# Ledger of designs, part 11: designed miniproteins, single chains

Each design is a single chain, and the fold is of that chain. pLDDT is the mean over its residues in the fold that is shown.

## One batch from the design tools (miniprotein)

Design m375
Fold by ESMFold2-Fast:
Structure m375 (fold): chain A 75 residues (1-75)
Amino acid sequence: EDYFNYLVELARDEARAFVEAVKRGLVTKEEFIQRLDELIERLKKAADTFKLPDEVKNKILEEMERIREEALKEI
């Protein structure tokens, strides 16, 4: 749980850095969305590999989707 919460926080920090990069014209909105989607898919696969209970897995994925939505609203 703590390790996956740490990964969620890292994803949030990465999303914030990419929002700044988009605002500076260094990354396109399309590239930003693609990278966030790839990050979420990697975390889904990691959760499956570690055989986490569905309840815990779903909570982590819901937080990841929230991070994605918040980042998209800023660009």
Scores: mean pLDDT 75

Design m376
Fold by ESMFold2-Fast:
Structure m376 (fold): chain A 56 residues (1-56)
Amino acid sequence: GSLLENMIKLIEDMGLRRGTELAAREFGLSEAEIAELLKLTDPREAAEAILRLSRR
């Protein structure tokens, strides 16, 4: 709940590309995963994907 909301706001506030890269790196995602996430155009979809991939 709150974690997803905070990540969406971070991505929106920093900008889609920079926010997604920062959040994904902080959650330990690989460079290949970050590259795929950067194809997403919606901060919500990016945040949900980061949280999903971090839960391996």
Scores: mean pLDDT 84

Design m377
Fold by ESMFold2-Fast:
Structure m377 (fold): chain A 75 residues (1-75)
Amino acid sequence: SPEELERNYQLVQQKLAESQAKADRLKAEYDANPDDEEIKAGYETYQEVTDNLQYAADGYRKAYEEAKKKIEEEK
């Protein structure tokens, strides 16, 4: 339902913000220690998680907008 898509979009947006904050922190640590392979791996892992969450958020948003548009067109 559109309501479930909206709830999932909001939940993914929250997770995206949390994951991005962790990625930003790890990137700052990596920029300070560019030869530290463990910090680099952590940063790359959280960037991948953030990218996957962004893809999911975009998917939910598109599905929600399409479902809402269909409901509005069906009066």
Scores: mean pLDDT 80

Design m378
Fold by ESMFold2-Fast:
Structure m378 (fold): chain A 90 residues (1-90)
Amino acid sequence: APSEEKAEELIKRGKEAEEKGDYFLAGIQYAAAGEIYEQLSKEDPRYLPKAKEAYLKAAEAFEKALEKGETPEVVAQANAEQARKKAEEL
């Protein structure tokens, strides 16, 4: 079951990954938090802004990973585009 506690932990892990310069890992953690908040938003719309913010952070982290060459360009770009679309369209 999705939980707010799990989403908050994923946001914390994303921040820690960014501080270590692991932007791809940060993107993965933020996107996972976004998915949990998105599921929670179906029952409680107060989670929708949190889902959007988490996906925006994921998109920005994946864009940073792309700039630094941390992963193949196609993989980082696809993840960034998907996360940004979620942030804009939710």
Scores: mean pLDDT 85

Design m379
Fold by ESMFold2-Fast:
Structure m379 (fold): chain A 86 residues (1-86)
Amino acid sequence: MLEEEAKKALEEGKYEEALELARKAARKYAEEGKYEKALEILDEVAEKAPPKLAAEALLDRARIYDVIGKTEEADEDVEKARELEE
């Protein structure tokens, strides 16, 4: 499964591959209405990846928060991503 492949890539230090796999998994889950699963996979990348890639995962997570109406959480992720790019 894409989620398991993304987590394995994170454990192996393949952070760019992990982000790509996590994005694919999150998009698939979001299309199925499984927003919590989409957020969970992006959370793993945001926590474990280097700052630049973690920032990208946070921005992807913010988009999902906006879709489900969690605007405050989305704004927090955008600000966090900005700080990681500094």
Scores: mean pLDDT 83

Design m380
Fold by ESMFold2-Fast:
Structure m380 (fold): chain A 103 residues (1-103)
Amino acid sequence: SKEEAEKLYNEGNKLFSEGKLDEAIKKYEEALKLYEELGDKEGVAKVLRNLGHIYAIQGKYEEALEYYEKALKIYKELGDKEGAEEVEEEIKKIEETKKRLEK
Protein backbone atom coordinates (compact mmCIF):
# COMPACT_ATOMS: atom_id res chain seq x y z
CA SER A 1 0.00 0.00 0.00
CA LYS A 2 1.04 3.66 -0.32
CA GLU A 3 0.87 3.96 3.49
CA GLU A 4 3.33 1.05 3.89
CA ALA A 5 5.69 2.58 1.28
CA GLU A 6 5.61 5.96 3.11
CA LYS A 7 6.23 4.19 6.46
CA LEU A 8 9.29 2.35 5.07
CA TYR A 9 10.57 5.58 3.47
CA ASN A 10 10.21 7.43 6.82
CA GLU A 11 11.95 4.56 8.67
CA GLY A 12 14.78 4.83 6.10
CA ASN A 13 15.00 8.61 6.71
CA LYS A 14 15.24 8.06 10.48
CA LEU A 15 18.01 5.45 10.07
CA PHE A 16 19.85 7.77 7.63
CA SER A 17 19.66 10.65 10.17
CA GLU A 18 21.12 8.28 12.81
CA GLY A 19 24.06 7.38 10.51
CA LYS A 20 22.84 3.77 10.13
CA LEU A 21 23.53 3.81 6.41
CA ASP A 22 23.28 0.07 5.60
CA GLU A 23 19.98 -0.25 7.53
CA ALA A 24 18.65 2.91 5.81
CA ILE A 25 19.51 1.37 2.39
CA LYS A 26 17.49 -1.77 3.24
CA LYS A 27 14.41 0.29 4.23
CA TYR A 28 14.75 2.49 1.13
CA GLU A 29 15.01 -0.61 -1.11
CA GLU A 30 11.80 -1.99 0.48
CA ALA A 31 10.06 1.41 -0.03
CA LEU A 32 11.36 1.59 -3.64
CA LYS A 33 9.85 -1.81 -4.48
CA LEU A 34 6.43 -0.77 -3.10
CA TYR A 35 6.47 2.63 -4.87
CA GLU A 36 7.38 0.89 -8.15
CA GLU A 37 4.53 -1.65 -7.70
CA LEU A 38 2.15 1.29 -7.04
CA GLY A 39 3.39 3.29 -10.06
CA ASP A 40 4.18 6.19 -7.69
CA LYS A 41 6.90 7.92 -9.74
CA GLU A 42 7.33 10.78 -7.22
CA GLY A 43 7.88 8.17 -4.46
CA VAL A 44 10.38 6.28 -6.65
CA ALA A 45 12.33 9.48 -7.43
CA LYS A 46 12.64 10.58 -3.77
CA VAL A 47 13.89 7.12 -2.68
CA LEU A 48 16.42 6.98 -5.56
CA ARG A 49 17.70 10.44 -4.59
CA ASN A 50 18.19 9.38 -0.93
CA LEU A 51 19.99 6.19 -2.03
CA GLY A 52 22.27 8.43 -4.13
CA HIS A 53 22.98 10.57 -1.03
CA ILE A 54 23.94 7.51 1.05
CA TYR A 55 26.25 6.07 -1.63
CA ALA A 56 27.89 9.51 -2.01
CA ILE A 57 28.50 9.66 1.79
CA GLN A 58 30.06 6.16 1.58
CA GLY A 59 32.41 7.40 -1.22
CA LYS A 60 30.70 5.09 -3.75
CA TYR A 61 30.49 7.82 -6.37
CA GLU A 62 29.67 5.59 -9.37
CA GLU A 63 26.66 4.07 -7.55
CA ALA A 64 25.61 7.54 -6.29
CA LEU A 65 25.65 8.92 -9.86
CA GLU A 66 23.56 5.97 -11.15
CA TYR A 67 20.87 6.60 -8.50
CA TYR A 68 20.92 10.38 -9.03
CA GLU A 69 20.64 9.98 -12.84
CA LYS A 70 17.61 7.68 -12.40
CA ALA A 71 15.98 10.19 -10.01
CA LEU A 72 16.77 13.08 -12.38
CA LYS A 73 15.12 11.29 -15.32
CA ILE A 74 11.92 10.77 -13.29
CA TYR A 75 11.83 14.38 -11.97
CA LYS A 76 12.20 15.63 -15.57
CA GLU A 77 9.41 13.27 -16.76
CA LEU A 78 7.16 14.64 -13.97
CA GLY A 79 8.05 18.29 -14.80
CA ASP A 80 9.41 18.72 -11.25
CA LYS A 81 11.94 21.47 -12.00
CA GLU A 82 12.92 21.99 -8.33
CA GLY A 83 13.61 18.26 -7.79
CA ALA A 84 15.54 18.07 -11.07
CA GLU A 85 17.68 21.15 -10.25
CA GLU A 86 18.50 19.82 -6.75
CA VAL A 87 19.63 16.45 -8.17
CA GLU A 88 21.69 18.20 -10.90
CA GLU A 89 23.51 20.15 -8.14
CA GLU A 90 24.21 16.87 -6.28
CA ILE A 91 25.60 15.27 -9.49
CA LYS A 92 27.81 18.36 -10.06
CA LYS A 93 29.23 18.10 -6.51
CA ILE A 94 30.17 14.43 -7.05
CA GLU A 95 31.79 15.21 -10.44
CA GLU A 96 33.83 18.03 -8.80
CA THR A 97 34.88 15.66 -5.97
CA LYS A 98 35.99 13.00 -8.50
CA LYS A 99 38.06 15.62 -10.39
CA ARG A 100 39.78 16.66 -7.13
CA LEU A 101 40.64 12.99 -6.36
CA GLU A 102 42.38 12.71 -9.80
CA LYS A 103 44.97 15.35 -8.69
Scores: mean pLDDT 88

Design m381
Fold by ESMFold2-Fast:
Structure m381 (fold): chain A 91 residues (1-91)
Amino acid sequence: MEELRKAVEELRKGVEEVQKRVDTALASPDPETQELAEKARKLVEEARKYVEMAELLIDSGTASPQAGREVIEKARKLIEEARKLVDEALA
């Protein structure tokens, strides 16, 4: 469970980092940059839901460690995809 708590903390920081970059890209007057940023924003919103779900599973103490790992993995993949899109948007 300590590993899961650490993973959630890292994911929260990742969400905040990507969100700031998405906000920067959305402020661009370039329509292509805005389109990529909108796609990244949706992925960040989904990742936030999985991070919150992981926290609830850890706090409840009733869910299996496997369930927590699965939710964390989904959040991690969403953050990776959002990061790639925002990197393309800001290139």
Scores: mean pLDDT 81

Design m382
Fold by ESMFold2-Fast:
Structure m382 (fold): chain A 90 residues (1-90)
Amino acid sequence: LDLEELAENAEKAAKEARENLEKMREELLAAGASEEAVEEALKLAEEAAEKAEEAAKAAKEGNIEEAKKKAKEALELVEKVREIVEESVA
C-alpha cells in the first residue's frame, strides 16, 4: 500500500460517510436518533474529510510521516461516525 493509495482510500471513505449520513438523516431520525447525534456524526465526517485532504496533499509532497498520520486520523473519524450511526439505530 503506497501513500497515495492510502490517502485516496481515506478520501473515499470520508466522502462516502458524509453522503450516507445525508441520505440516512430522515431514516436515522425516524429510528429514534436525536438531532444532536446526527449533527455530531456530520461534524466528525467533515473533520475526516479535512484530514483526508491533508493526507492527500502530504502524500503528493512526499511527506510520508504526515500522510500516514493524517490518513489514520481520517479513518479513525470515519469509524466513529459509523459507531454513532449504529448506536442511533440500535
Scores: mean pLDDT 75

Design m383
Fold by ESMFold2-Fast:
Structure m383 (fold): chain A 78 residues (1-78)
Amino acid sequence: SRAARAAELAARLEAQIDALEEAIASGAPLDELLARLGELQGLLLELAELVPASDPRFQALAARHEAAVRRFVAAVEA
């Protein structure tokens, strides 16, 4: 179902955001960080097609994704 697919994508997004944050903190190589960012963007876009923009879980994940992208940019610029 659409709801089951949305829940699956949200759980995968949470796990991938956590993995990206750990990779940034550990100083993982740029190619690994870019690959993780690409996967996150794909998952977020898929979730956006399944849930309304007003969905609290979607909004929370979008905010976490944005924060993770900002941390990545800061790490690369350092």
Scores: mean pLDDT 86

Design m384
Fold by ESMFold2-Fast:
Structure m384 (fold): chain A 90 residues (1-90)
Amino acid sequence: KVTREDLRKAFEEALKEEVDKEGMIEVGKRLGVDLSKVKTLKEAVEAAVKIGEKLGMDKLATATLLAKIVKAFDLKGSQEELIDELLKRL
């Protein structure tokens, strides 16, 4: 249903937008997800999936959130690594 290409495009689009790190942490807290503790791409994927599940987000919306978390927290790794980890969790 959702392809790797769809996820890559969602990541690229989201990374062009400005991100509010403090606002993301606040929203995460309200959903029981502590984004301030996210240090790795795997942790970012787990946080994005958990938030997406709580909010009823689809896979593309979850990918967009993941890209914004990665940007806000300046996490290191490739888009392909993010896509691989996201596909394992969804």
Scores: mean pLDDT 78

Design m385
Fold by ESMFold2-Fast:
Structure m385 (fold): chain A 142 residues (1-142)
Amino acid sequence: MPSLEELLKLTDDEDPEKRLEAVLLLAGVIHTLSPEQQRRAIAELIKALDDEDPLVRAAAALALAQLAKAHPELAPEVIDAILKALDDEDPLVRAAAAEALRQIAEVVKLSEKEIEAIRKATDDEDPTVAELAKETLKIINE
């Protein structure tokens, strides 16, 4: 397995396939990281939400959800970034953000502001985004 330092360096690679691989591998090693290393990984994954490649942005949203699910105490650091991804230009990224929030809602209580953003996403033009947002609201209402 690559080291954390090697993975963090690969998130800035000029090749989007290498950046995607780095994001996916970071998600896979989250459970082995110290609290300090987890915060570094979160910071890089939040940066990856602004990546030029929509596959990298989508993978970053899902990686942040995996991190928040494993460590619910870290969810407040990532929720605001994922909420912004719900307004992404690419429906793949919006779908990934909706799925990420669905996963996070299973382990943390969302605020009314966060719930309202998800409610707005139920009217999304993409049927996958709308359906994932509806499933998130269903989890919150249980």
Scores: mean pLDDT 82

Design m386
Fold by ESMFold2-Fast:
Structure m386 (fold): chain A 68 residues (1-68)
Amino acid sequence: MTDEEIVQIAEEASAKTGVPLEAAYDAARLLFNEGKSEEEVIRELVEKYGLTEEQARALVDEIKKLSK
C-alpha cells in the first residue's frame, strides 16, 4: 500500500474513532506495510500511545473497513 493510501485511511479512521492521527497512521502502516496481526497492532497501540484495548480494537476495525 502506498504512503498516500496509508495517510488517507489513517485520517478517516482517526476522525471516526477520536484516536490521535499518529496512532492511526502507525496502525495502518503496521497492518498493511509490515503485515502484523490485529492483536500485535492492538498491543503496540496500547503500549506506545496509552490507548485502551477497546480504543485500539475500534481503530483497527475501522482501518480494515476503510481498506476494503
Scores: mean pLDDT 82

Design m387
Fold by ESMFold2-Fast:
Structure m387 (fold): chain A 77 residues (1-77)
Amino acid sequence: MLSDEERVLLALLAAGDEALTTAEIAERTGLSKSTVSRALGALYGKGLVEGRRDGDRTLYRLTPEGRQLAEALAAAL
């Protein structure tokens, strides 16, 4: 069973080089915005995602380390 963090990593991996907002990740994963925000905070603390300000929003993408982990996770499914 995938964790919320693993679902967010896989959604960002599927987005490729596209950076996603919390709302876009929530839509793609089926998780609530609150759940995605919590998962993103944990992933940011682990160095697996990075954020860039876009007005009043933040765009998230995988770090090189996060992409490597997400690819390994996808291969195990």
Scores: mean pLDDT 85

Design m388
Fold by ESMFold2-Fast:
Structure m388 (fold): chain A 66 residues (1-66)
Amino acid sequence: KLEEALEAARRLLEHSPLVLAAVHGTTLTLGGAGGKRVFEFPSREEALEAARRIAAELPGVRLVEF
């Protein structure tokens, strides 16, 4: 699901200068002015790893941990 989340973040950045990658439990939510996408991961560690990788790869993505 990481590749799907990366592509979703890229699409959200087309409509917003800022996209939030919010991790709560095993859920990663990507949100911006263009909408939101939600991804479930098998573990919190995998969700955090995905969010960190997306934020590192894409300028304009900010990681928020809950």
Scores: mean pLDDT 83

Design m389
Fold by ESMFold2-Fast:
Structure m389 (fold): chain A 100 residues (1-100)
Amino acid sequence: SASEEAARAAEGAAEAAEYAAETGGATGAAAAGAAGAGALAAAEIARKKGGNEEAAEYAEKAGEEANKAAKAAAAGDKEKAKEYAEKAKEEAEKAKEAAK
């Protein structure tokens, strides 16, 4: 379903954010940013297709936190990148539960 696709995109965003926080640098930051954008897009699609609104909201939050992790990683702030990656993971888990 569109809600399940949004939840999967949120999981991908959280994983990319964790990688960016762990490795630092431009490559990890770019991956987290791209995955975050994907989660945002998937959330929008889920809303348009009448999917689960809570799953879409949590996927959107996961994407937003992944984008924050990407920016922190690009800036060399590993501590903030880890904090945002943890928040992205939390929101992705909520999206997954809501999509069931």
Scores: mean pLDDT 85

Design m390
Fold by ESMFold2-Fast:
Structure m390 (fold): chain A 57 residues (1-57)
Amino acid sequence: MPAASDEVVLDAEAYELVVGEGLSQREVAERLGISVATVSRRIARVRAHAAAARAAV
């Protein structure tokens, strides 16, 4: 298994907090100590990856 970068881990963590816990992007940013813009970008990357996987079929 290839090593995951810190960015991939943060992308998954932010997505899980928003979707799993139902927190807003602002709440997730507060918990992770990052900006709302960063949280939004992380979540967008996760969604883009999922969309690309569906398009490959």
Scores: mean pLDDT 72

Design m391
Fold by ESMFold2-Fast:
Structure m391 (fold): chain A 55 residues (1-55)
Amino acid sequence: KEEEILKIINELLKKELGIEAPDKLEEAIELLRDNYDKLKGVIPKIKKAIEELWK
């Protein structure tokens, strides 16, 4: 579900970048894209967290 994905993205953005978590999935994805250079190392963590959610 979008809300669960948003929660995972926001949790990782807050933990890794210390930035405020957006309340919209589209905003969270845009923020992730805009900070791609800083998030390269955490993209595998995001993928793993989503995979665990779907297990």
Scores: mean pLDDT 70

Design m392
Fold by ESMFold2-Fast:
Structure m392 (fold): chain A 60 residues (1-60)
Amino acid sequence: MSNLELLKANAELVSELSGIALPDPATTPREEVKAAIRKAVSSLDDAKRAEFAARAEAIA
């Protein structure tokens, strides 16, 4: 899996769990997308954050 594919998968996952629209990883600088993902993850409750961690590990 490419770094871009992994970034897209993580962005889609955190958007699904948080309801926050994230910038497109294909057209947005990697650091900006990473910052948006971190912010969205920090807005999750403990249960959704655990789900994100488990599903992200399965993707990686």
Scores: mean pLDDT 76

Design m393
Fold by ESMFold2-Fast:
Structure m393 (fold): chain A 102 residues (1-102)
Amino acid sequence: SEADRLLAEASRLLDEFVRAIQNGDYEAAVESLRRLVEVARKLIEYAKKNGDKETADRVAELLEATRALLRHYRPHFPPELQAEVDRLIAELDKLIEEARKL
């Protein structure tokens, strides 16, 4: 399904984020996370339009795991990326809340 395709893409982007962190490539980590947020937004829109509570719950769980990792690694990001990391954490918070309300 379209939801399964987007969830698989989101999972791949989370894996890409983790690999970027492991490699010390914080710019690549931020880029992977930006792409993950865009995919998550599409998944939440899909879930809203289709009344798909299961997809909403699955994307919320993936974003909660992503947020936990991002908060854990936040101190390791260079100073010039700290504002963007904080912005992404706030965006993840909003998306999780939106998905959980479905």
Scores: mean pLDDT 90

Design m394
Fold by ESMFold2-Fast:
Structure m394 (fold): chain A 64 residues (1-64)
Amino acid sequence: SEEEKKKKVEELIKQMNKILDEGAAKIKALKAAGAPEEEILKVLEETTKKRNELLEEYEKVLKA
């Protein structure tokens, strides 16, 4: 149903915002600790991967 689709979309948006916020917080903490650039890039890569997985779920919901 359209109502179930909307609810699932809202949940996916909430999860995406959480992932982005957590990623940003980790990067800020790493920079404050003087972590190497490679560690920061790793967090960016992991955050991007998780975001892309949620975008794939979003597409599945829209196509269903």
Scores: mean pLDDT 85

Design m395
Fold by ESMFold2-Fast:
Structure m395 (fold): chain A 100 residues (1-100)
Amino acid sequence: MSLEELVEEYKKEAEKMKEELLKKIKDPEMQKLVEEFYESAIELGEKMLEEKVPKETVERHLKGLKKFKEQALKLVETDEEAAKLYIKIAKHEAERLIKE
């Protein structure tokens, strides 16, 4: 698989994870945070392709997105306040990774 193909897979998986998480969230503020997080994740994917990062870097970030989804889903069902904070932190970290 080329770097371009791997980044396209990363972006497609990010979009699917966003849709799955949004189906479980009814709070409009939390929905916006999830949308903004995955928008930043997709932008990071584009930056990774532009900077020609190692494929292992893309695979690591994809694994991170999967772990984020699993933890966010668990928190949404058990502690809505913790879920909001977790998603806000993840969003700010993704935005930070995009900035040069």
Scores: mean pLDDT 85

Design m396
Fold by ESMFold2-Fast:
Structure m396 (fold): chain A 73 residues (1-73)
Amino acid sequence: SIREELLGLLLYSVIGSTIFVNKRMAEKQKNEEALKEAEELEEKLKKADIKDMEELEKLLEEATELEKKLLES
């Protein structure tokens, strides 16, 4: 379905943007652990299938959790 492909692409883009912001925040805070976590998420995203909605949702949750940790630092 074209809708599922579009949703996958949108999720991929949102996850990628969140990871990018997380990397920038980690660098600014000099948080090496958070930077490593963001880089690991980036590698997982590169290997992710945009049609695997379950995998993308898990990556979004992990990226959002890292963002919360960085905002609380």
Scores: mean pLDDT 84

Design m397
Fold by ESMFold2-Fast:
Structure m397 (fold): chain A 65 residues (1-65)
Amino acid sequence: MKETVTARGTVGRVMERELGIRVGEEVTIEIDEEKQTATLTASNGRRVTLSAAAGLSILEALKAE
């Protein structure tokens, strides 16, 4: 699964502090269910690899804000 969302709201500010993805940037979240990993790619080229569960939680939280 691959979705692009904007880093904003409370979750966006946490991502800026913890992952270095700035509020207002587009983030592509790619979930690999076979590897149980999620890759977050910011518009500035920064990439972070998390667990699939963590990536899904971030995606759902950003879609809710």
Scores: mean pLDDT 78

Design m398
Fold by ESMFold2-Fast:
Structure m398 (fold): chain A 90 residues (1-90)
Amino acid sequence: EEEEKKKKIEELEKKIKEAEEKYKEYLLKSVEYGVKGIGAAAEATTNPEEKEKYLKELDEYNKKMEEYEKKAKELKEEREKLKKEKEELE
């Protein structure tokens, strides 16, 4: 029983680590697309002849930023759930 419990805790620790790594990755991707969006907005202002092109890029980058923010939030919630499950076994 105690050995089974330890093995389950080890499996949860691995899942928590994987969720934390993915969370960090998606958070960094969200920031990256946010920065690209700012760049596109600046280009739309500086190059009015190409405004529509840069506004489209801004929209695409903002959508990617929001997508990765949502994925990061879901992983944060999953990580918290896994940590709670681990605490219940301890």
Scores: mean pLDDT 84

Design m399
Fold by ESMFold2-Fast:
Parts: structure tokens; sequence; C-alpha cells
Structure m399 (fold): chain A 117 residues (1-117)
């Protein structure tokens, strides 16, 4: 199975998934595969959908993951201010999930990006 075939499989499963938590997980997996293939617009669409599904599920851990991936895509576009904003939102979601390590790592990333401005 190619990366493209695997990404398409996860995307299709996500569209058919009714559980918002499982849908968010599948959308993140598909988005990461499209990102790895350089299909950044498709990855952004899927990570945005994943963030909405994570919010619907009340899953702050998945929300943090989706927002951090959106921040990474913003950096690729050179939108540093948007990336900082998204990483801050991701850090807050990680704190709400009780993931102190993820929150700390995201806050360190914000600090590093602000030092480059």
Amino acid sequence: MSLEELAEKYEKQAKEEKDPRKKAELLIEAGELYYAMGKHEKAEELFREAAEAAREAGDHRLLAGALANLARLALLRGDVEEAIRLYREAARAAEEAGDEEMARLLEERVRRLEEEL
C-alpha cells in the first residue's frame, strides 16, 4: 500500500465515521500522511476538520494535536504570527487535557518563535 492509498483510506473512513473522537483521530492520521507527501492544502483541510471533530467530542488531547499541526502548516506559509497563535491554543488544549509535557513543549515552541521575530 502506498502512502497515498493509505491516506485516501483514512480520509474515506473519517468521512463515514459517526463517532467524533474516532473521526478526529482518522482525520489527523490522514492529514499527517498528506503533509508527508507535500499535499499541504489537503492536510490543512483535514486538520481543520479534525479540530472541529475534537471540539465536538470534547477531546482536548486530539484538539491540541490538530491545532499544533495547523500551526506547523502556518509556519510553512511563513505566517509566524498565526503559527504562534495556533501553538498557544494547542498548549491551552493540552493543559485542559492534563498533558503537562505537551503543553510545556508547545509553550517552548512559542517562546522560540517569538525570539526569531
Scores: mean pLDDT 90

Design m400
Fold by ESMFold2-Fast:
Structure m400 (fold): chain A 59 residues (1-59)
Amino acid sequence: MTPEEEARRMARVIVAATPDAARAVAALRALRDHYARTLPPEEFAVVARTLDEIIAELE
């Protein structure tokens, strides 16, 4: 599984498990911060874009 596929799967799990949109957004932002610390910049750019799109849908 690529980091992007893993991030997308984790984001879907968070959204499905978290009915409160504000809590889901906070959890997704924490996931984004985790990937910012662990991934190379090129891989993080793809993951960040995917997570930012999901966050925008909840806001």
Scores: mean pLDDT 82

Design m401
Fold by ESMFold2-Fast:
Structure m401 (fold): chain A 74 residues (1-74)
Amino acid sequence: AAPLEEEEIARRLAEALGIPEEVVRLLFRAVRGDEAALAELQRIFGDPSFDVARAAELLGEGADRLVAERAAAE
């Protein structure tokens, strides 16, 4: 069973980035060194140059948007 906290974070990042939640979860796995997740992301995006650095960049962009939204709410 996936923790509800990770599922909720994935959903919010998906909304912020405009991508599916399952893709956000693959981004998390890719930055953790999961080579299979990186290969699946390359397939999903149709971009064989998609690497761990790009995955981290997308997660960072989504996180920055969530932090800005949270600051505005509190």
Scores: mean pLDDT 75

Design m402
Fold by ESMFold2-Fast:
Structure m402 (fold): chain A 103 residues (1-103)
Amino acid sequence: SAAVARTEELLAELEAGRISPLEAAERLVEIALEAVAAGDEAGFRAVLARVSEAGLEYEAQGRREAADALLKAAEISGGAAREVREGRMSVEEALARAREALA
């Protein structure tokens, strides 16, 4: 899945310290909601599962900022998915709301 591959690349950048937890969270929401908008429901579910897994792994490691950012990204993506799927909200509008929620 292209969405899963993009998620793994982004998580590798976060682990390497090349992006902030906030930037990673914003981009993960974008990847998840783009999958929904494209009708890739399997990709969307796989991205949410992987992001939640990574967030819980960071929580277990005591990396609270990264854990919080990833778990919030999964929550926001799940919450916006229906409106994006139904065409009632664009990915761009959902991302604007996600950035506000993540701040």
Scores: mean pLDDT 89

Design m403
Fold by ESMFold2-Fast:
Structure m403 (fold): chain A 61 residues (1-61)
Amino acid sequence: SREEEIEKLLEEIRKALEEAGYSEEEINHILDSLRKFIESEEDFEFAKLFMQGELKAIKES
């Protein structure tokens, strides 16, 4: 389902942020912002691509 795909991407982003040295408070703030964006975005395909781009950017940091 869409919800399962979103949760999987958010979990991957959480792990990448932890590996990059972000604090738990920073991670929660970032993930909350991403959840709000995904919930407001009608184009799930675009939302998914955006999240994948953020994940890539975090891993390159």
Scores: mean pLDDT 80

Design m404
Fold by ESMFold2-Fast:
Structure m404 (fold): chain A 107 residues (1-107)
Amino acid sequence: SRAEALRRLVRFLEGVIDAFEEMKNLSKEERIRLLEGVLDALDQALAWAREHGLPDDVIAEMEELKELVRKALEAVKNGDFEKANQLIDEAIKRARELVERLRAELA
């Protein structure tokens, strides 16, 4: 059902937020591994969202989250941890806003 699909996406996004909050305490190599894992998970979630007919605006927000994560990965690889942390803080904010919007649709 659509409601079950939305609940599954909320759980996924909450997991991504938790992973990002731990990132600041990780080594450079651990941050790279985590961000690459999140990018792979977002690609799978985007394919799943399209297959299950989630709204285009939700898909667009997930694509913007993916772009922020990609830029954060590049920043970590370049040793720019300040920029990476700023990009991840923005990704957390956007993911939280998307979770709240999806929860409102479930009420």
Scores: mean pLDDT 87

Design m405
Fold by ESMFold2-Fast:
Structure m405 (fold): chain A 101 residues (1-101)
Amino acid sequence: GLDALYDALAEAVRKAVEKAKNQDGTLIAAGAGPTLEQARRAAEEVASRLKEKYNPKKIVTEAVAAPDVPPDAPTLGVGVYFENGKVKGIETVSDVPLAKA
């Protein structure tokens, strides 16, 4: 179910935050999906969007697969950029189509 996908995303975020340690000038990107490859793609997509807006000194990416969800389940990504001890930017992605392409 979706709960397993959100749990995987939460775990990816937790791991990314732990690895960041010093968050100043750091871009944290986390992804979750039915496969590890899909999860990595989601993390890379949010990281790419934040890299275009900011010049991060450090990039931390984490991806967690949720293999118990259906193969057509959405792929989720969350990216956060930290500067001067504050959240300066947030980006999200999902494979959920825009309401009308």
Scores: mean pLDDT 78

Design m406
Fold by ESMFold2-Fast:
Structure m406 (fold): chain A 71 residues (1-71)
Amino acid sequence: TEALREQAEELVAEAGEAARAGRYDEAIAKLREAKRVIRELAEAGGLAPEEAEAAIARLEGEIAKLEALRA
């Protein structure tokens, strides 16, 4: 599960970089991919269900903010 953790962390970091550059669509796409990886990590037993749900909710909040900025 370490590879999935690293992948999720990398996607979130890349999304942050894209957002700072004003590339909101790219940032949103990376955050959506991070959500999928977090779900896979939870399925593999790498995260408790409640921790995965909390992480996904945080990412969904960030996606919503970025969607508002691009509109």
Scores: mean pLDDT 85

Design m407
Fold by ESMFold2-Fast:
Structure m407 (fold): chain A 90 residues (1-90)
Amino acid sequence: MSPRDVARNIRRRIDVISRSFNIPRSVIQRAVQRMLQTRIDDPNSDRDQLRDQARQSGIPDRYVDVMSSFVDGITDGRDVSWIQGVLDNM
């Protein structure tokens, strides 16, 4: 799947999550973008670092684990250039 297709799917999922969890779309988008940037800056960054970025973005603690797991799953085994392509198309 291309970075552009993944970015489109992330945007659709942000809409669903925003409605389901009653979190503003802008907060979720900021969290996802910051977690993707963390993986670009440090490809070996662990899930605790992603959780910290989600929390700093305003994600409620009860949803931090599911948000970080989602981004971890997208970025696992991916090259920095591919992750940058996703971020650039968000």
Scores: mean pLDDT 87

Design m408
Fold by ESMFold2-Fast:
Structure m408 (fold): chain A 90 residues (1-90)
Amino acid sequence: DLAERVVELLVRAMEAELEGNLEEAERLMEEARRLLRELEARDPELARRTLLEALARSAERAAEIAEKRGDLELAEELRRAAEELRARAA
């Protein structure tokens, strides 16, 4: 469905950016923004919730990558951000 596709694209865009694939990240982000605008036109509240869920999942993924790179402080900060975003999405 449209909301799930937006979440998937935003998470993949963030992963690409963290891996240094800036061109791919920009492409995925542009596609996500296009679909998010379409979702917002139909259901603004669902679009807002979808964005918060995507941000929470992206933060969780970024925390895993930061932890693997040895940046434990950033990983803790990102996990905390994800928890806050999940609370707001619920």
Scores: mean pLDDT 83

Design m409
Fold by ESMFold2-Fast:
Order: structure tokens, then sequence, then C-alpha cells
Structure m409 (fold): chain A 89 residues (1-89)
């Protein structure tokens, strides 16, 4: 299960927007799918986004707050690396 301090990779459509579907790959080895609820634009290192997510392994729903450590754009996809700063279950 994801915890505060865990590293994640986040896949978003490009350009990213609130309401977008996000795929979150956790350092715990699980995959979380959810909706972006808070997104500071422009997306940059140090930005904090919030995703309402569901674990694919357990079906557990949670709100993830993630601080961005890296941003890469590949075609129609925005790839983020980040750290979980808050988990609300």
Amino acid sequence: MLRVGDRVRVRLPHPPAVGDMAIVEGADGDVYVGTVTELPLPLAVGAVLTIEATSLATGERMRLTIRVEGVEVVGDTTLLTGVVTRVER
C-alpha cells in the first residue's frame, strides 16, 4: 500500500487538466487509477497535485497528494515522477 514518502510515476494525457484520468505506478508495486482533482499549471518540479485513486490490487479508494520531482512530455502523454506527501483513505 502507498505511504507518505513513497516514490510514484504518474501518467497523464498531454496537455494535463483537472478531470483527467491518471495512472499512478507506486513504489509498492501496485498500480492506481484515478482522476486528477487538483493540478497547478504550468506543471513543474515542486508542484503539488491531487488524485482520487483506486488500487488495482485491492480496490481501495484513496486521495493521493503528490509533489512533482520530474516532468517529461512524450507525444500525447505527460510523465511525472514524484513523492507522495499525503494519503487519505
Scores: mean pLDDT 83

